# Designed miniproteins, single chains, continued (5): the designs that were tried, part 91

Each design is a single chain, and the fold is of that chain. pLDDT is the mean over its residues in the fold that is shown.

## One batch from the design tools (miniprotein)

Design m19148
Fold by ESMFold2-Fast:
Structure m19148 (fold): chain A 55 residues (1-55)
Amino acid sequence: GDKLGLNEEQRQQLLEIIGQVLGIDVSDIDPNASLDELGFNGYTRILLQPLLDKL
């Protein structure tokens, strides 16, 4: 598991969602970084919450 307690499949889905929301490719996202390390603030996390609930 990673720092978020996600399995590999859930982590990949999360990165794809983040990429879509931020308009970046998943390959440009560090798969070992936390959401905070990727520059997500509390507001961004609130916007992503419905998508995170699908993991």
Scores: mean pLDDT 63

Design m19149
Fold by ESMFold2-Fast:
Structure m19149 (fold): chain A 73 residues (1-73)
Amino acid sequence: SREEAEKLIEEGAAQHNAGVAAAKAGDLAAAAEHYRAAAELYRKVLEEYEEELSVSEYVAVRLRAIGAELDAE
């Protein structure tokens, strides 16, 4: 459902934000774990909830997934 997709997107954003906070605190291991979690959540949205997303929403989530993957190194 769209509500499930939105929840996963919000959880992904929360994980990415936690990763940024951990990185700023110098905890690079915790940051990488949060970034990987964010990437997995965004990828799950793209794989399981594609039909719930507009084309622009799909592109936005895909870019967020790529960004989180790059941040995880």
Scores: mean pLDDT 87

Design m19150
Fold by ESMFold2-Fast:
Structure m19150 (fold): chain A 89 residues (1-89)
Amino acid sequence: MEEERERESREGVEKIEEATRFALESTDEENIRLAGEYRRKGTKIDVAVAAVLLTSVGLGREAVESIAKSLTPEVAEKVREAVRRVEEA
């Protein structure tokens, strides 16, 4: 149980970091398209990735606040940091 949670947190952090890089490097159109694909996958981490990507076009805020409550503290903090970094870019 604890090892599974720790693994999920590590994978989540890596995916959020990758999403942050993509949001900063890609076009708004690509970010919207990719966010749609991740949202369709439906896991908590994939929804968080979609929220980070949508932050690049100003649409991520409500999704971020909603999903952060269901994530582990480590992943939730990484999502909040990612959103801030994308908004500042």
Scores: mean pLDDT 76

Design m19151
Fold by ESMFold2-Fast:
Order: structure tokens, then sequence, then C-alpha cells
Structure m19151 (fold): chain A 89 residues (1-89)
């Protein structure tokens, strides 16, 4: 199950990176765009709705759903791995 958790984490990171990339043209610096994109991705991964600091496009909402799915999968696998560790002890 460790491999599945690593794969889920990788997918989450990829989804966060894709979301950051979509904000690059909308901000004055690449660093700022990446920061905002990753912060929004983290909020969505935690199941929170994005703050209304800026309008969200349909494309950004699609990426947000991908991040939520990846985050849920990763959390589910982490819980299973933890439960397995407790059972083995």
Amino acid sequence: LEREAEEAKRRLEEAEARMAETFLPSFPTREEAERVGRELARELGEGREPGRLFPVTARELELAEEVREAARRYEELKRRAEELRRKLE
C-alpha cells in the first residue's frame, strides 16, 4: 500500500502543479502565480471552497476537482496504511 500512497501523492502534486500553471498568465510574476495556485489547490484539497479573492474560471474549477479527488485518494490511502500499521503492532 506504500506504493499506492506514493502514487496518490504524486498525482496530487501534479494536479497542484497544473493548477499553478493556469495562473501564470494572470499574475505579474511567475512566483506569485505559483504561490496563489498552490494555496488554492491546498484549500480545495482540504475540502474547503476557494476564497472569493478572485473569480474562478471553469477550467480552474475542473483542476480544483482533480486536486480534491487526488487529495481524498491520498488521505484514504494514508488512513489505510496507518490502520495496517496499528494492526501489525
Scores: mean pLDDT 65

Design m19152
Fold by ESMFold2-Fast:
Structure m19152 (fold): chain A 62 residues (1-62)
Amino acid sequence: SETVEELIRLALESPETVSSIIALALLAVADDLSREQIEELIRRLEREGRTRVARALRDVFR
């Protein structure tokens, strides 16, 4: 969805200090995300060096 893509962009562009808030926002809208989509999100965030938000997502969706 557009909201998920927007939050991904914010996670990539925002300072590490707000990554936890972005992870929480992703959780709020991720009710309909598949496991594969979540894994792709984590990979995308890790590629851009957003390790905090990527780790937060992985811990929740393990």
Scores: mean pLDDT 68

Design m19153
Fold by ESMFold2-Fast:
Structure m19153 (fold): chain A 69 residues (1-69)
Amino acid sequence: MEAYEEGRRAVEARRDVLAELLAAGRTTVDGSVEAYRAWLEEQGWSPEDVEAAAEGAREVLEEIAREVA
């Protein structure tokens, strides 16, 4: 699976929880993306794959944030 799609799927799998946290101001798009990026780096992902997955995750997080704004 491409890293970008993996990032999108990771956020989609947690959509309901992330929507609640974003709506309540308990997390931010940037904070969630940085946490995910750090976790991928810890798992040994390449810098290129980390950036691609973070981009996919950010896109879905931004969609959720717009829906709950």
Scores: mean pLDDT 84

Design m19154
Fold by ESMFold2-Fast:
Structure m19154 (fold): chain A 81 residues (1-81)
Amino acid sequence: GPKQELEQLLEQVDQLVGQIKEAAKAKDKEKFLQLVQQLDKTVQQALEAAKKTGDQSLVQKVFDKAGEAQDVLKEVYPLVF
């Protein structure tokens, strides 16, 4: 159901953030950009899944997770660029 789909998408966000950190550490600009695009798509899918639950607390959880991911991107961006 939508809650299980959301849980899987949030796990994918965490996995992608980890991969983005590794790509930045390796100074792999192309891989970094590909992973950032995939992260954006996954966050959008998670937001849609959360909205389908009708639970605003789950929508807020997605926004919080996206904010944490953006903070990581800001920290690691200078390692690649």
Scores: mean pLDDT 88

Design m19155
Fold by ESMFold2-Fast:
Structure m19155 (fold): chain A 57 residues (1-57)
Amino acid sequence: SQAQLELEEQKRREELEKEIDEGMRAIIDAVGNTLAKKGFSEEVPALKERLLKLLEE
């Protein structure tokens, strides 16, 4: 039915958006971990907070 196809398409879009958000957060974490290993551990929490805010806008 048309309604079923529309629900499946919506679910697929929601799953894709979730995967993108999770992927972006993982990249931010990886960047933060790399910077911490290079001696910028003090700066990392503020940088992560700023980058995560950009994902919510």
Scores: mean pLDDT 82

Design m19156
Fold by ESMFold2-Fast:
Structure m19156 (fold): chain A 70 residues (1-70)
Amino acid sequence: SAIDEAKKLLDELYKRGILSEEERKEIIEALENGDTERAERLLARIVATKDLTPEEVEIFNKLGEKMREI
C-alpha cells in the first residue's frame, strides 16, 4: 500500500539520522489518521531546517509521491 511504502521511506530517513524518532512517529500517526495535510506540513518543516544531500532530497521526493497516493 502507499502507506506501507511511505513508512519504509520514513524508516530510511530515520536510519540516516535525518528524522528523529519523535518526528517519524508524528508523521506516521498523521498518515495513519488520513491527515495528509499535517504530514506534508511536518515534512516541509524538516526539509526547511535540514541541510540535505541530493540523495536525501530524492528520498523526500519519493515520499511526497507516495503520500499523494494515500
Scores: mean pLDDT 83

Design m19157
Fold by ESMFold2-Fast:
Structure m19157 (fold): chain A 74 residues (1-74)
Amino acid sequence: MEISLKHVDPLLSLLVRGVALVADALGKKIEDPSILKDTVKSLVELMRKVGYPQEVIDAILEWIRRLEEEQPLT
């Protein structure tokens, strides 16, 4: 799977890094999922604030859900 992110703007670059932090938190913060939930909420709000389309937001949320589904926390 290839994603052409090398030439996206700085705001989107920061957003992608935020998503990576969420994935890392999902694996490490099993006992404190509130940090993960807050990070996801902030990411979605930021994406809406900068005017990214709903499809991009949905893709990010779907990716996070898929990670959680494949590696259930409990």
Scores: mean pLDDT 61

Design m19158
Fold by ESMFold2-Fast:
Structure m19158 (fold): chain A 63 residues (1-63)
Amino acid sequence: SMKKKIEELKKKIDELNQRTAEVSRLQREANEKVLQLEKEGKPFDEIAKLVEEAQRRIDELRR
C-alpha cells in the first residue's frame, strides 16, 4: 500500500541521518586520535594505519 511505502521511505531517511551522524563522529575521533599520537611521538606508519582504517569505515558508511 501507499502508506507502507511512505513508512519505508521515512525509515530510509532515518538511516541516512544516522549514517551522517556516525561519519561526523568517526571524523572527530580520528582527528583527536591523530593529534594524540603526534603528541606522543608515535611513528608515521602507525598514524597512517589509523587514518586508513578510519577512511575505510567512513567510505563504507557513505556507500
Scores: mean pLDDT 84

Design m19159
Fold by ESMFold2-Fast:
Structure m19159 (fold): chain A 91 residues (1-91)
Amino acid sequence: EREESERFVREATEKAYPRLKELAEAGDLEGAVRLAVELALEIARNTSLSPEEARARALQTLYDALKDAGVPASEIMAALQRANEELERAL
């Protein structure tokens, strides 16, 4: 059901966001990428969303957290590219 999927995404992203932001503020971009990949897999496993939609939701959460943590745009783009590459292998 789409409503159940959207609720799961909201809860999962709300839980992941502060942790992603903490990792970014600590300079642990590799840890942030790893957590975003785990978030995408968790969404894909527990919802009716397509792999592409699960990936998009997780990457958006990563982007928002990195931007809010003040990470430079070039580093945000590199982190998003790495997360997307890992998700292509995992999904």
Scores: mean pLDDT 86

Design m19160
Fold by ESMFold2-Fast:
Formats: structure tokens, C-alpha cells, sequence
Structure m19160 (fold): chain A 76 residues (1-76)
């Protein structure tokens, strides 16, 4: 489960991606879900049933950003 503060951080990172990659609303929702899924995955791999931390969200954001960059380069 994500705290309100962590969800706000996720939304901030999604807006950063949207500005850089000119994402549609559907692409923004997909990116948001990818960040949440990766952050939860990292947290669950290292911790039992406690809440994720901001560091897990930042790691997830970095991976999603690099993935989007690679995808765009592949299409060019």
C-alpha cells in the first residue's frame, strides 16, 4: 500500500515523463501503473508486508524513463 505522499511523488514523476516524452493521457496512466508495479516489486523482494519507501519509487521511475528512451530510439 502506498501513502498519500508516495502517490504524490509518483504523480510528480509521471508529469516529468509526460513533459519529456509528450505522453497522451493513456500513456501517462500506463507509465503510472508501471512505476507503481516496479516500486511494489522492489519493496516486496526486500521487505515482507511493510509499505514502500520513496527510494523504491525513484528506482522504478528511473527504469521506466530509461525504458521509454530505449523504445523511442528503437522506433527512430
Amino acid sequence: TFSKELLQLVDQYVEELSLEFKLSEEEKQKARQEILDLALGFHRAMHSESEPEAVHVKFAYTIVKESRRAELLSLT
Scores: mean pLDDT 75

Design m19161
Fold by ESMFold2-Fast:
Structure m19161 (fold): chain A 88 residues (1-88)
Amino acid sequence: ALEEARRRAEEALAELAAAIDAADEEAFLRATRRLGEAIRELERLGETREAAILAAAAGVLISAAGLHGISEEAVREAAEILRETIKA
């Protein structure tokens, strides 16, 4: 369970980075949601510190995405998706 949650988080983080590099807004928003889901699962499994570190890393990547051609609107939407998905 924990190893699967970590793998999902690693995969989602890699997908997020790839989507930013490609300036693919649809992939960027989907990867953000998947990463938020993985972070929430890690929190539920008691990995609070690891979840917090991943959330911080995701926030930095999302904030920087505008410098890579992702629109300001998509960056704002991704930040909302991340926050709401983790909170749920």
Scores: mean pLDDT 85

Design m19162
Fold by ESMFold2-Fast:
Structure m19162 (fold): chain A 88 residues (1-88)
Amino acid sequence: MVEELAEAAREAAIAGDAERAAELLRRVMEEMVRAARERDWEKLLEIARIVEEALAEIRAEAAPETLEVVHRVVGEGQRRLAEVLAEL
């Protein structure tokens, strides 16, 4: 279901719905953090690929204001992921 969340986030971001994109991306990043806590490296790498693909399309199509929100949410999620990985 992570692919569906990322796709919905991409569509919301491109449409200019920054709040919905942020909500959906937070959920995707939470799944990535969960995979790291469970030491499910295959799932972690898969989610990372899905996020990277969605972000590439968002960066190409979304308005600057929406990109600012998206980058903030993803950056927060990446920071949380790094903290979890450091404590394993």
Scores: mean pLDDT 87

Design m19163
Fold by ESMFold2-Fast:
Structure m19163 (fold): chain A 61 residues (1-61)
Amino acid sequence: SMLDQLLQEAEEAAARMSREELEALIATLKDWAATYRAQGLDTLAAALEAVAARLEEILRA
């Protein structure tokens, strides 16, 4: 699925990023998700929220 591909890409990107870069990316994804949610783009917002959650798990491990 598109979400599975995004999650794989996010995991690969996270492996190449510093903690600070990863934290900034998580914040950006959450901001974008909130913006899309406010516009009624719920599916896109949910996908970004899922990516952010996966990155937060990696960050907190």
Scores: mean pLDDT 84

Design m19164
Fold by ESMFold2-Fast:
Structure m19164 (fold): chain A 63 residues (1-63)
Amino acid sequence: REEEWRREEERIAALQAQLDRFNESRLATIEDEEKRKQMAEIQADQQAAQVALARAEAARRLA
């Protein structure tokens, strides 16, 4: 009777805690992943552009 009630209460509380933790972790993970992807793309583009410019400048001076 009361034992069944207590187990149901514990199950509901545990599920709610799991949902809260899952939402928090998921939000943080998505945010960090998106930021890392954007940063990596920007850094790669900047590095490629810098290398291209340096090579073009060197070729121009050699010519």
Scores: mean pLDDT 69

Design m19165
Fold by ESMFold2-Fast:
Structure m19165 (fold): chain A 98 residues (1-98)
Amino acid sequence: MKVEELRKKIEELARRNAETGEPAGVSAVDELKHLEMALKANEIAKEVGGGVIISIGYGPDGKLVASVSAADAEKAEKAAKRIREELPELEAVYVSTR
């Protein structure tokens, strides 16, 4: 996804959140920092391969968290390790398989 397209989508979601009072989705944040983290997470997912899915969003405390999911536990762990090393600003990194 292009950063410009993602930014436009997030701006629209942020506007809708303000209207409804609902929390933003895992990629629906009104900050460039979130866009940069989401882009970096997508690069890590592509490099690890194996159907790894990485989502960046807000945790229960309103801080940034990552969710890593893959069918292959080894690839999920590899992706999670890279995220912890490359995105240390994240509050937590959650890992699930399948």
Scores: mean pLDDT 68

Design m19166
Fold by ESMFold2-Fast:
Structure m19166 (fold): chain A 66 residues (1-66)
Amino acid sequence: GSGSAGAAVAIAAQSGDHARATVEGNKVTWEAGGLTVTGTASSPEDARRAAEEAAKQFPNAEVEFV
């Protein structure tokens, strides 16, 4: 699924690291705990939604749209 890397980002974010999601078309890039992980959604709308939902679950998360 889109954001197969979301679990890795979630684990890093739970360690107290800042999480950032960057959305570019169908592509979502998560950065957390010194890791960068990229996932591709089936549509730009799905990518945006996935990034926003992931960000809601982390107190230190940011979402940027390109």
Scores: mean pLDDT 69

Design m19167
Fold by ESMFold2-Fast:
Order: sequence, then C-alpha cells, then structure tokens
Structure m19167 (fold): chain A 92 residues (1-92)
Amino acid sequence: MYEVEIVGYYPERTERRRAVSDSPAELFDQARRYLEEFLEKGAERIEVTVRADSGADARRLMGALEAYGESLGLRVVSREYGRTTARVVLER
C-alpha cells in the first residue's frame, strides 16, 4: 500500500492533501494533480511525504514526483528518507 501527503505553504496559510492507493501509478497521478493545484494557487513551498511498504518503494515513487516537480519549475531543497518513508521539500 502507498500513501502520499502533500502540504502547500502560502504566506498566511497551509493546505494539506492526502491520498492512498495500492497502485503506485494511481497514487502518482493523484499526487501530481495536487502539486499542480498548489502551484496554481501560488504555493511557494510544497512538502511531499510518501509512505510505502519499504523505503525503496517510497523512494522510487518520490523520485518520479521529484522529476515531475522539476518539470514544473520546482527545485528540491531537502530530502529525508526513513524506513518506509521519503520526504522532500520543493520550492519555486
């Protein structure tokens, strides 16, 4: 099972989205839509956390999301990897 949590940071508020799927492809599609939504709304910083059954699976999905974020003009500011998690911070 895969879970993604995305937090968009705005000057005066934060917004949070969460999705769960057994399909990494479906979860990637949901997560990329949330990234697009937050960027359209003017988020300056976006935190993405992926949880999976293994750290390798979490990092693989996160790698795809990082590449997608970079295609939208975002840069990776930080990475943190856990036993079953990958967390990345993206900025404009």
Scores: mean pLDDT 88

Design m19168
Fold by ESMFold2-Fast:
Structure m19168 (fold): chain A 87 residues (1-87)
Amino acid sequence: DMALLQEKMAEYKATSEKELEEVREALEKGEVEIPPLEEIEEIERRFEETVEELREKAAQGDEAAKALLEMAPVFREALELVRKKVA
């Protein structure tokens, strides 16, 4: 569910190891519909563009951008889990 991943990144800002375990379990059970690889790659591309924009804003002193950047490794790990199920 890509809408859920986008919502967690944009609105919750609190992705944790426990949430990654929950995503992994849902993927293993087949509870989440895995999008095609092309869609995952497009989301990865847009995510990296957002990270670059956040880095620029953080350099300008944006505290919210700094906080969002701390979430980037966790979001990358979630995308990698989804990608490995398709590839």
Scores: mean pLDDT 68

Design m19169
Fold by ESMFold2-Fast:
Structure m19169 (fold): chain A 62 residues (1-62)
Amino acid sequence: SLTVARVALREGRAAAPEAVERAEAMLRQGSSRDEVVALLQAAGFSEAAAETLVDALELALQ
């Protein structure tokens, strides 16, 4: 939902703002979902949190 996406983005940006900003830029440039998830995991997010953040970023960029 839009509410879940908004909360995930807010919490993600608070925890690792530079990683989330880079993830957003990668998605805008056409990077694969797997590449963006890997970046977020390298920044300390779990796989589940990284997947949720990518879903939220894709929704926000539409």
Scores: mean pLDDT 83

Design m19170
Fold by ESMFold2-Fast:
Structure m19170 (fold): chain A 72 residues (1-72)
Amino acid sequence: SPEREALLRRARDVARRVAEFGKKQGLSLDEMIELARRAVLLYFKAHDVKLTDDEVEELRRIAEEAVREVFG
């Protein structure tokens, strides 16, 4: 759905910004994956977005992919 696609684009944007910051700070890939995952989930919680378990898993995968794109 357009709403889901917008949510996924926002998740990628948040994860990329966190990854770019962490890369400049010299954080490891594994540290940045964990931080980006937490940042994405906290972002949606702060914006009162209700997530299913499947959506949480999808967001965790998207955050990892975005970090690997920045670090790879």
Scores: mean pLDDT 84

Design m19171
Fold by ESMFold2-Fast:
Structure m19171 (fold): chain A 73 residues (1-73)
Amino acid sequence: RSPEEIIAGLEAGLAEAERALAAGDRRGAYSIAGNVLKEAQEVLAEGKLSEEQKARLEEIIRRAQEIIDRARA
């Protein structure tokens, strides 16, 4: 998949994790956000991204970590 397709999928995963958290499904939110975090970190580590794509991935990582922290609280 292209980086754009991966980033779009990660953004969709964050929206799903946020919906799970809002519905009280903390375990589901943790699992989804954890998968998003892992994939985003792997894509960022490959280092073959535009500055815009790097910024979007860093924001995705930040948001995924926030969801994980809220799900664990």
Scores: mean pLDDT 84

Design m19172
Fold by ESMFold2-Fast:
Structure m19172 (fold): chain A 72 residues (1-72)
Amino acid sequence: GLFLDTLRRVLDRLGVPESEKERILAEVEKAGIDDPVFLKATELIAKELRDEWGRDSRETQAAHRAAVAAAA
């Protein structure tokens, strides 16, 4: 599902080895929604999304600043 697909992408970005990724995904899939493993996976996904959005905002600001400097 979407949740596990997103978690897999996060683990890929973090450079987690394939064998370790499969282990983590299997544990999350078996965990209930109240399980600490599931909650931790949700936190990692949320953090990665915030970091991506924050990075995009920083890159946009940097591009604008560079354009202003070039125009001066």
Scores: mean pLDDT 67

Design m19173
Fold by ESMFold2-Fast:
Structure m19173 (fold): chain A 100 residues (1-100)
Amino acid sequence: MGLELAEEGLRLGREAVELGRQGKGLEAGRQAALAGGLAAQAAELEPDDERVRKLATEAARLALEGARLGLEVAETLEGILQAIAGALNAIGALFLTGAG
C-alpha cells in the first residue's frame, strides 16, 4: 500500500513539474497538492521502509518544484491557493521522510 502511494505520488509530482513548465499554474498546483499528499501518506503508513521513504522523498521534492512553478505562473486566487497547498503537503512529506 505505501509503495503504491509513493509510486503514484512520484508520477503526479512529475506531471506537476511538466504542467508548471507549460504555464498551467492551477493544474500544476493541483497535481503538486495530490503528489505531496500521497507522499506524506506513504511515509506515514510505512515509515521504516527505506524503498517507500526514498520514493516518497522524491515525490515530495517533485511536488515542491511543481508547486513552486505553479505559483510563479498562477493567474487566479485558486491557482495560488493550490500551489500553497502543494508546497505545504510537500514540506510535510519531506519532514515525515526525514529529508526536511
Scores: mean pLDDT 84

Design m19174
Fold by ESMFold2-Fast:
Structure m19174 (fold): chain A 70 residues (1-70)
Amino acid sequence: SVEEEFRKVAEEAKKLPLREQAITYEVLSALATIYAVSARMGGDEETAQRYEDLARQFDEEAAKVRKEIA
């Protein structure tokens, strides 16, 4: 599933330097947001909510990593 692919990419990102790791999480959050919008436009509120939750999780991880770089 797309959600499993997002989680796999997030896991692989942990092997990257902190700046690249943060960028990866930020990109994953943006992509998850696009998927949420697409699902909502198609009338699938449940799928939209799952992608919105995933986007929030990636944003939080990116923020944590960004704080470590600062």
Scores: mean pLDDT 88

Design m19175
Fold by ESMFold2-Fast:
Structure m19175 (fold): chain A 96 residues (1-96)
Amino acid sequence: SAEDEEIKKLVDELKNAKTYDEMMAAADKIVEEFPNSELAIKLLTEILYNSKSELLRQVAAIALAKMGTKEAIDALRGLVGTELEHIVLPALAGMF
């Protein structure tokens, strides 16, 4: 769908961003335009779990927390008690 194409484009912008501010700009646009998208939650969760970039993982966690859906929050909670806990706890607490 056209929405899926736009979501993938914004996720690519996020992944190709060079600075934290550029990453946050792309992430905020995803949250604003597609807060309930299963595809957006899936792709942000893939970044959070699999990215080698600490900044991308932090931005993905913040975006999922801002989306605030059960699915997004459950993705964050799944990393509590793991090595990525230090990324998800501030996002869950709203300290971003």
Scores: mean pLDDT 87

Design m19176
Fold by ESMFold2-Fast:
Structure m19176 (fold): chain A 59 residues (1-59)
Amino acid sequence: NTAKELLLNAASKLGLDNLKDRIVDVDVQLGILDIMEAVGMDVPVDEQRQALEAELVEL
């Protein structure tokens, strides 16, 4: 996600460690959802992914 990369780079350059940690946490959770979807788990992956992406945009 280009927006994620841009935010991570900006947070890193500005020394905003708390913001960077939040972006990384959301990225990890999105990665877990991608794995769950790939293995065919019957969970609301799309709903959870949208919520996490909305959180990332609000950062």
Scores: mean pLDDT 69

Design m19177
Fold by ESMFold2-Fast:
Structure m19177 (fold): chain A 79 residues (1-79)
Amino acid sequence: MSAEARRFLELGRRLFAAGRYTQAGAAFGLALVHDPRYAEAWYGAGLVARAMGREELARRFAEKALELDPEFEEARRLL
């Protein structure tokens, strides 16, 4: 895992907690550009999609997170 991917994941989490969903989505997207197999970043993108009313997109991102980490309980709760 790259340091850049982790940094963008942490930024995305902070922006999401602050209710800045569009910026959080961009940060999670940048984490995925640096590490496309980053289950936590797919989950973060799913949380953003759900917060923005994009339920089918949220499910697809949660499914991708579970494909990468089948024991990711939080991602399963988005399904």
Scores: mean pLDDT 88

Design m19178
Fold by ESMFold2-Fast:
Structure m19178 (fold): chain A 53 residues (1-53)
Amino acid sequence: SREQEIARLQATRTVLQSGIAFNQKHQLLSPAQLAEIQATLQEIDAELQRLQS
């Protein structure tokens, strides 16, 4: 359902945001890898906007 998809996307978004925060402390990801995660977050945000509209 729409509600289940929203919940799944929100959970995924939270995990990815936590990963970025962890990387800021430990510098484990390259700039290219960080940019890919940020691009994925933008795609998730766009899908959430579509589903919540």
Scores: mean pLDDT 84

Design m19179
Fold by ESMFold2-Fast:
Structure m19179 (fold): chain A 84 residues (1-84)
Amino acid sequence: SNREIAERVARAAARSYLSSIMLGFSRDDAVDMAANSARRTLLRLGVPPSLADQVGRRVRDSIQDSQSPLQVYRETRRTVLAAL
């Protein structure tokens, strides 16, 4: 279901963000890595490449000002659900 896809993508993005921050990357780099993780997860779940790229860019824009893994999770989930 679209809800299950959004949940898995949001968890992947939040985990990537947290790991990047813990490894000492900047917030901007952590946001880029989270957005890339979202795009890769969409591809793995069978979303077509063109749509995964489009949704990945929308996720990047939605999380650009996020300051926590929880904000990344919430914004990613909202954005993916709206796009599917």
Scores: mean pLDDT 89

Design m19180
Fold by ESMFold2-Fast:
Structure m19180 (fold): chain A 61 residues (1-61)
Amino acid sequence: SSMEEALRRAEERGQRYARLVRKHMEEGEKVMKEELEKGKSELEANEAYSRYLAEKVRAEL
């Protein structure tokens, strides 16, 4: 069915996304640590981490 095929594609896309996140996580953590060392808040550091990962993942999707 078209619904089952759509679900399979969503699962495959999810697995690819997860692999790309894992690939860039360590560099993202370094970005977060650098922001904290600059005296930024944990919220700001976490936002920088999320932004970094989103950009890197989108570039390779």
Scores: mean pLDDT 84

Design m19181
Fold by ESMFold2-Fast:
Structure m19181 (fold): chain A 116 residues (1-116)
Amino acid sequence: SMMEELRKELGEVLQTLSEATAALGEVYELTGDPRLKEQAQRLVETARRLHRLLRDPNATEEELIEALKEALKTLKEVVKLLEEVAKRHELPESAKAALEKLKETIKRIEELLAKA
């Protein structure tokens, strides 16, 4: 069902947020750019909201769609920030891998939302 697909994708997003948070931390250690630390904190807050929603057995399809749209916006902001930093700094391989996974997750969410 659409509800099951939405819940599954939100679970996958939580994994992607965790990996993105780690990558932002690694890039912060290299650059000292405070935007990376601020973005990592925003990812932690997003993950907390998604965890609460996924624990709610009464969460509606509309609430899950809204959460995916919010997550999509946040993931796109992370991609833009990492790509901007990559113009001035060589990203570690872990951050390059996280960036690729972020792009795959974004595409998957966009495809799911297009049929919702």
Scores: mean pLDDT 88

Design m19182
Fold by ESMFold2-Fast:
Structure m19182 (fold): chain A 94 residues (1-94)
Amino acid sequence: MAEEARKAANEGLEAYDKGDYEKSIEHFERARKLFEELGLEPLAAQADYMIGDAYYKLGDTEKAKEYYQRALEGFRKFGDDEIAEYVEKKLKEL
């Protein structure tokens, strides 16, 4: 399970780096679900952030805001204050 979640996240990053944002979203959606099932909530929040960024690159600002909000809630819950502030600033600039 954890290996599958990490593989999906790596495939999402690879797709993102290649500019395949739709494929990146598919891989990170799978990674997010697997991380949630495993109770790895901080990694699920990271996946939400990457999904939001991919939607933003596709011009889907509403979806980007939704996923950035989810990521922000997750980062705040786990005390990642610097990352949370960064995501909040990004949301304000959209």
Scores: mean pLDDT 85

Design m19183
Fold by ESMFold2-Fast:
Structure m19183 (fold): chain A 92 residues (1-92)
Amino acid sequence: SSAEEEFERLLEEVERLVREFNELLEELKKTTDPKKKEEIQKRIDEIVQRLSELVQRLTVLRKQLSGAEAEKKFQEAAKMVLAVQERLKELA
C-alpha cells in the first residue's frame, strides 16, 4: 500500500538523519572555527526539527498499518530519536 511505502521511506530518512546528527555532533565538539560551529549547529537544529516531524507522521502510519513488524520498526525509530534528544544534552 502507499502507506507502507511512505512508512518505509520515512524510516530510512530517520536512520539517515540520526547518522548525520551523530557525525555532526562529533564534528562540533572538535571544531574551533566559530563560523563552522554556527553552520553545524544550524544543521543539527534542522535535523532535530525534521526528526520530530518524521516521528509524528510515523505515529499516524503505524496506527494505519497492521502487524508486529511495523510496530517493531516504529519502536526502533522512536528509540533512535530519543537517543538524539539525550545526546543534545551534551551541548548544554
Scores: mean pLDDT 88

Design m19184
Fold by ESMFold2-Fast:
Structure m19184 (fold): chain A 70 residues (1-70)
Amino acid sequence: GAMAEKVKELAREAGKEYVTPKELYEFALRAGASEQVATLAALLAIQQGKKRVSPEEAAKLVDEAIKQLS
């Protein structure tokens, strides 16, 4: 969705090849995500055993968080 694309855009503009779950949370908030969406996206990355994710993966995690909270 638009929010997930904004997260990907912000990570790429920051020159990030990879983002940590904490950075994913911060970028999601900067993209306009709610606290619940940002927290769930970061937790999904942690639950998947991912220490870092690409901007593309970050966008997918944000979309999944939105879907689970909808």
Scores: mean pLDDT 86

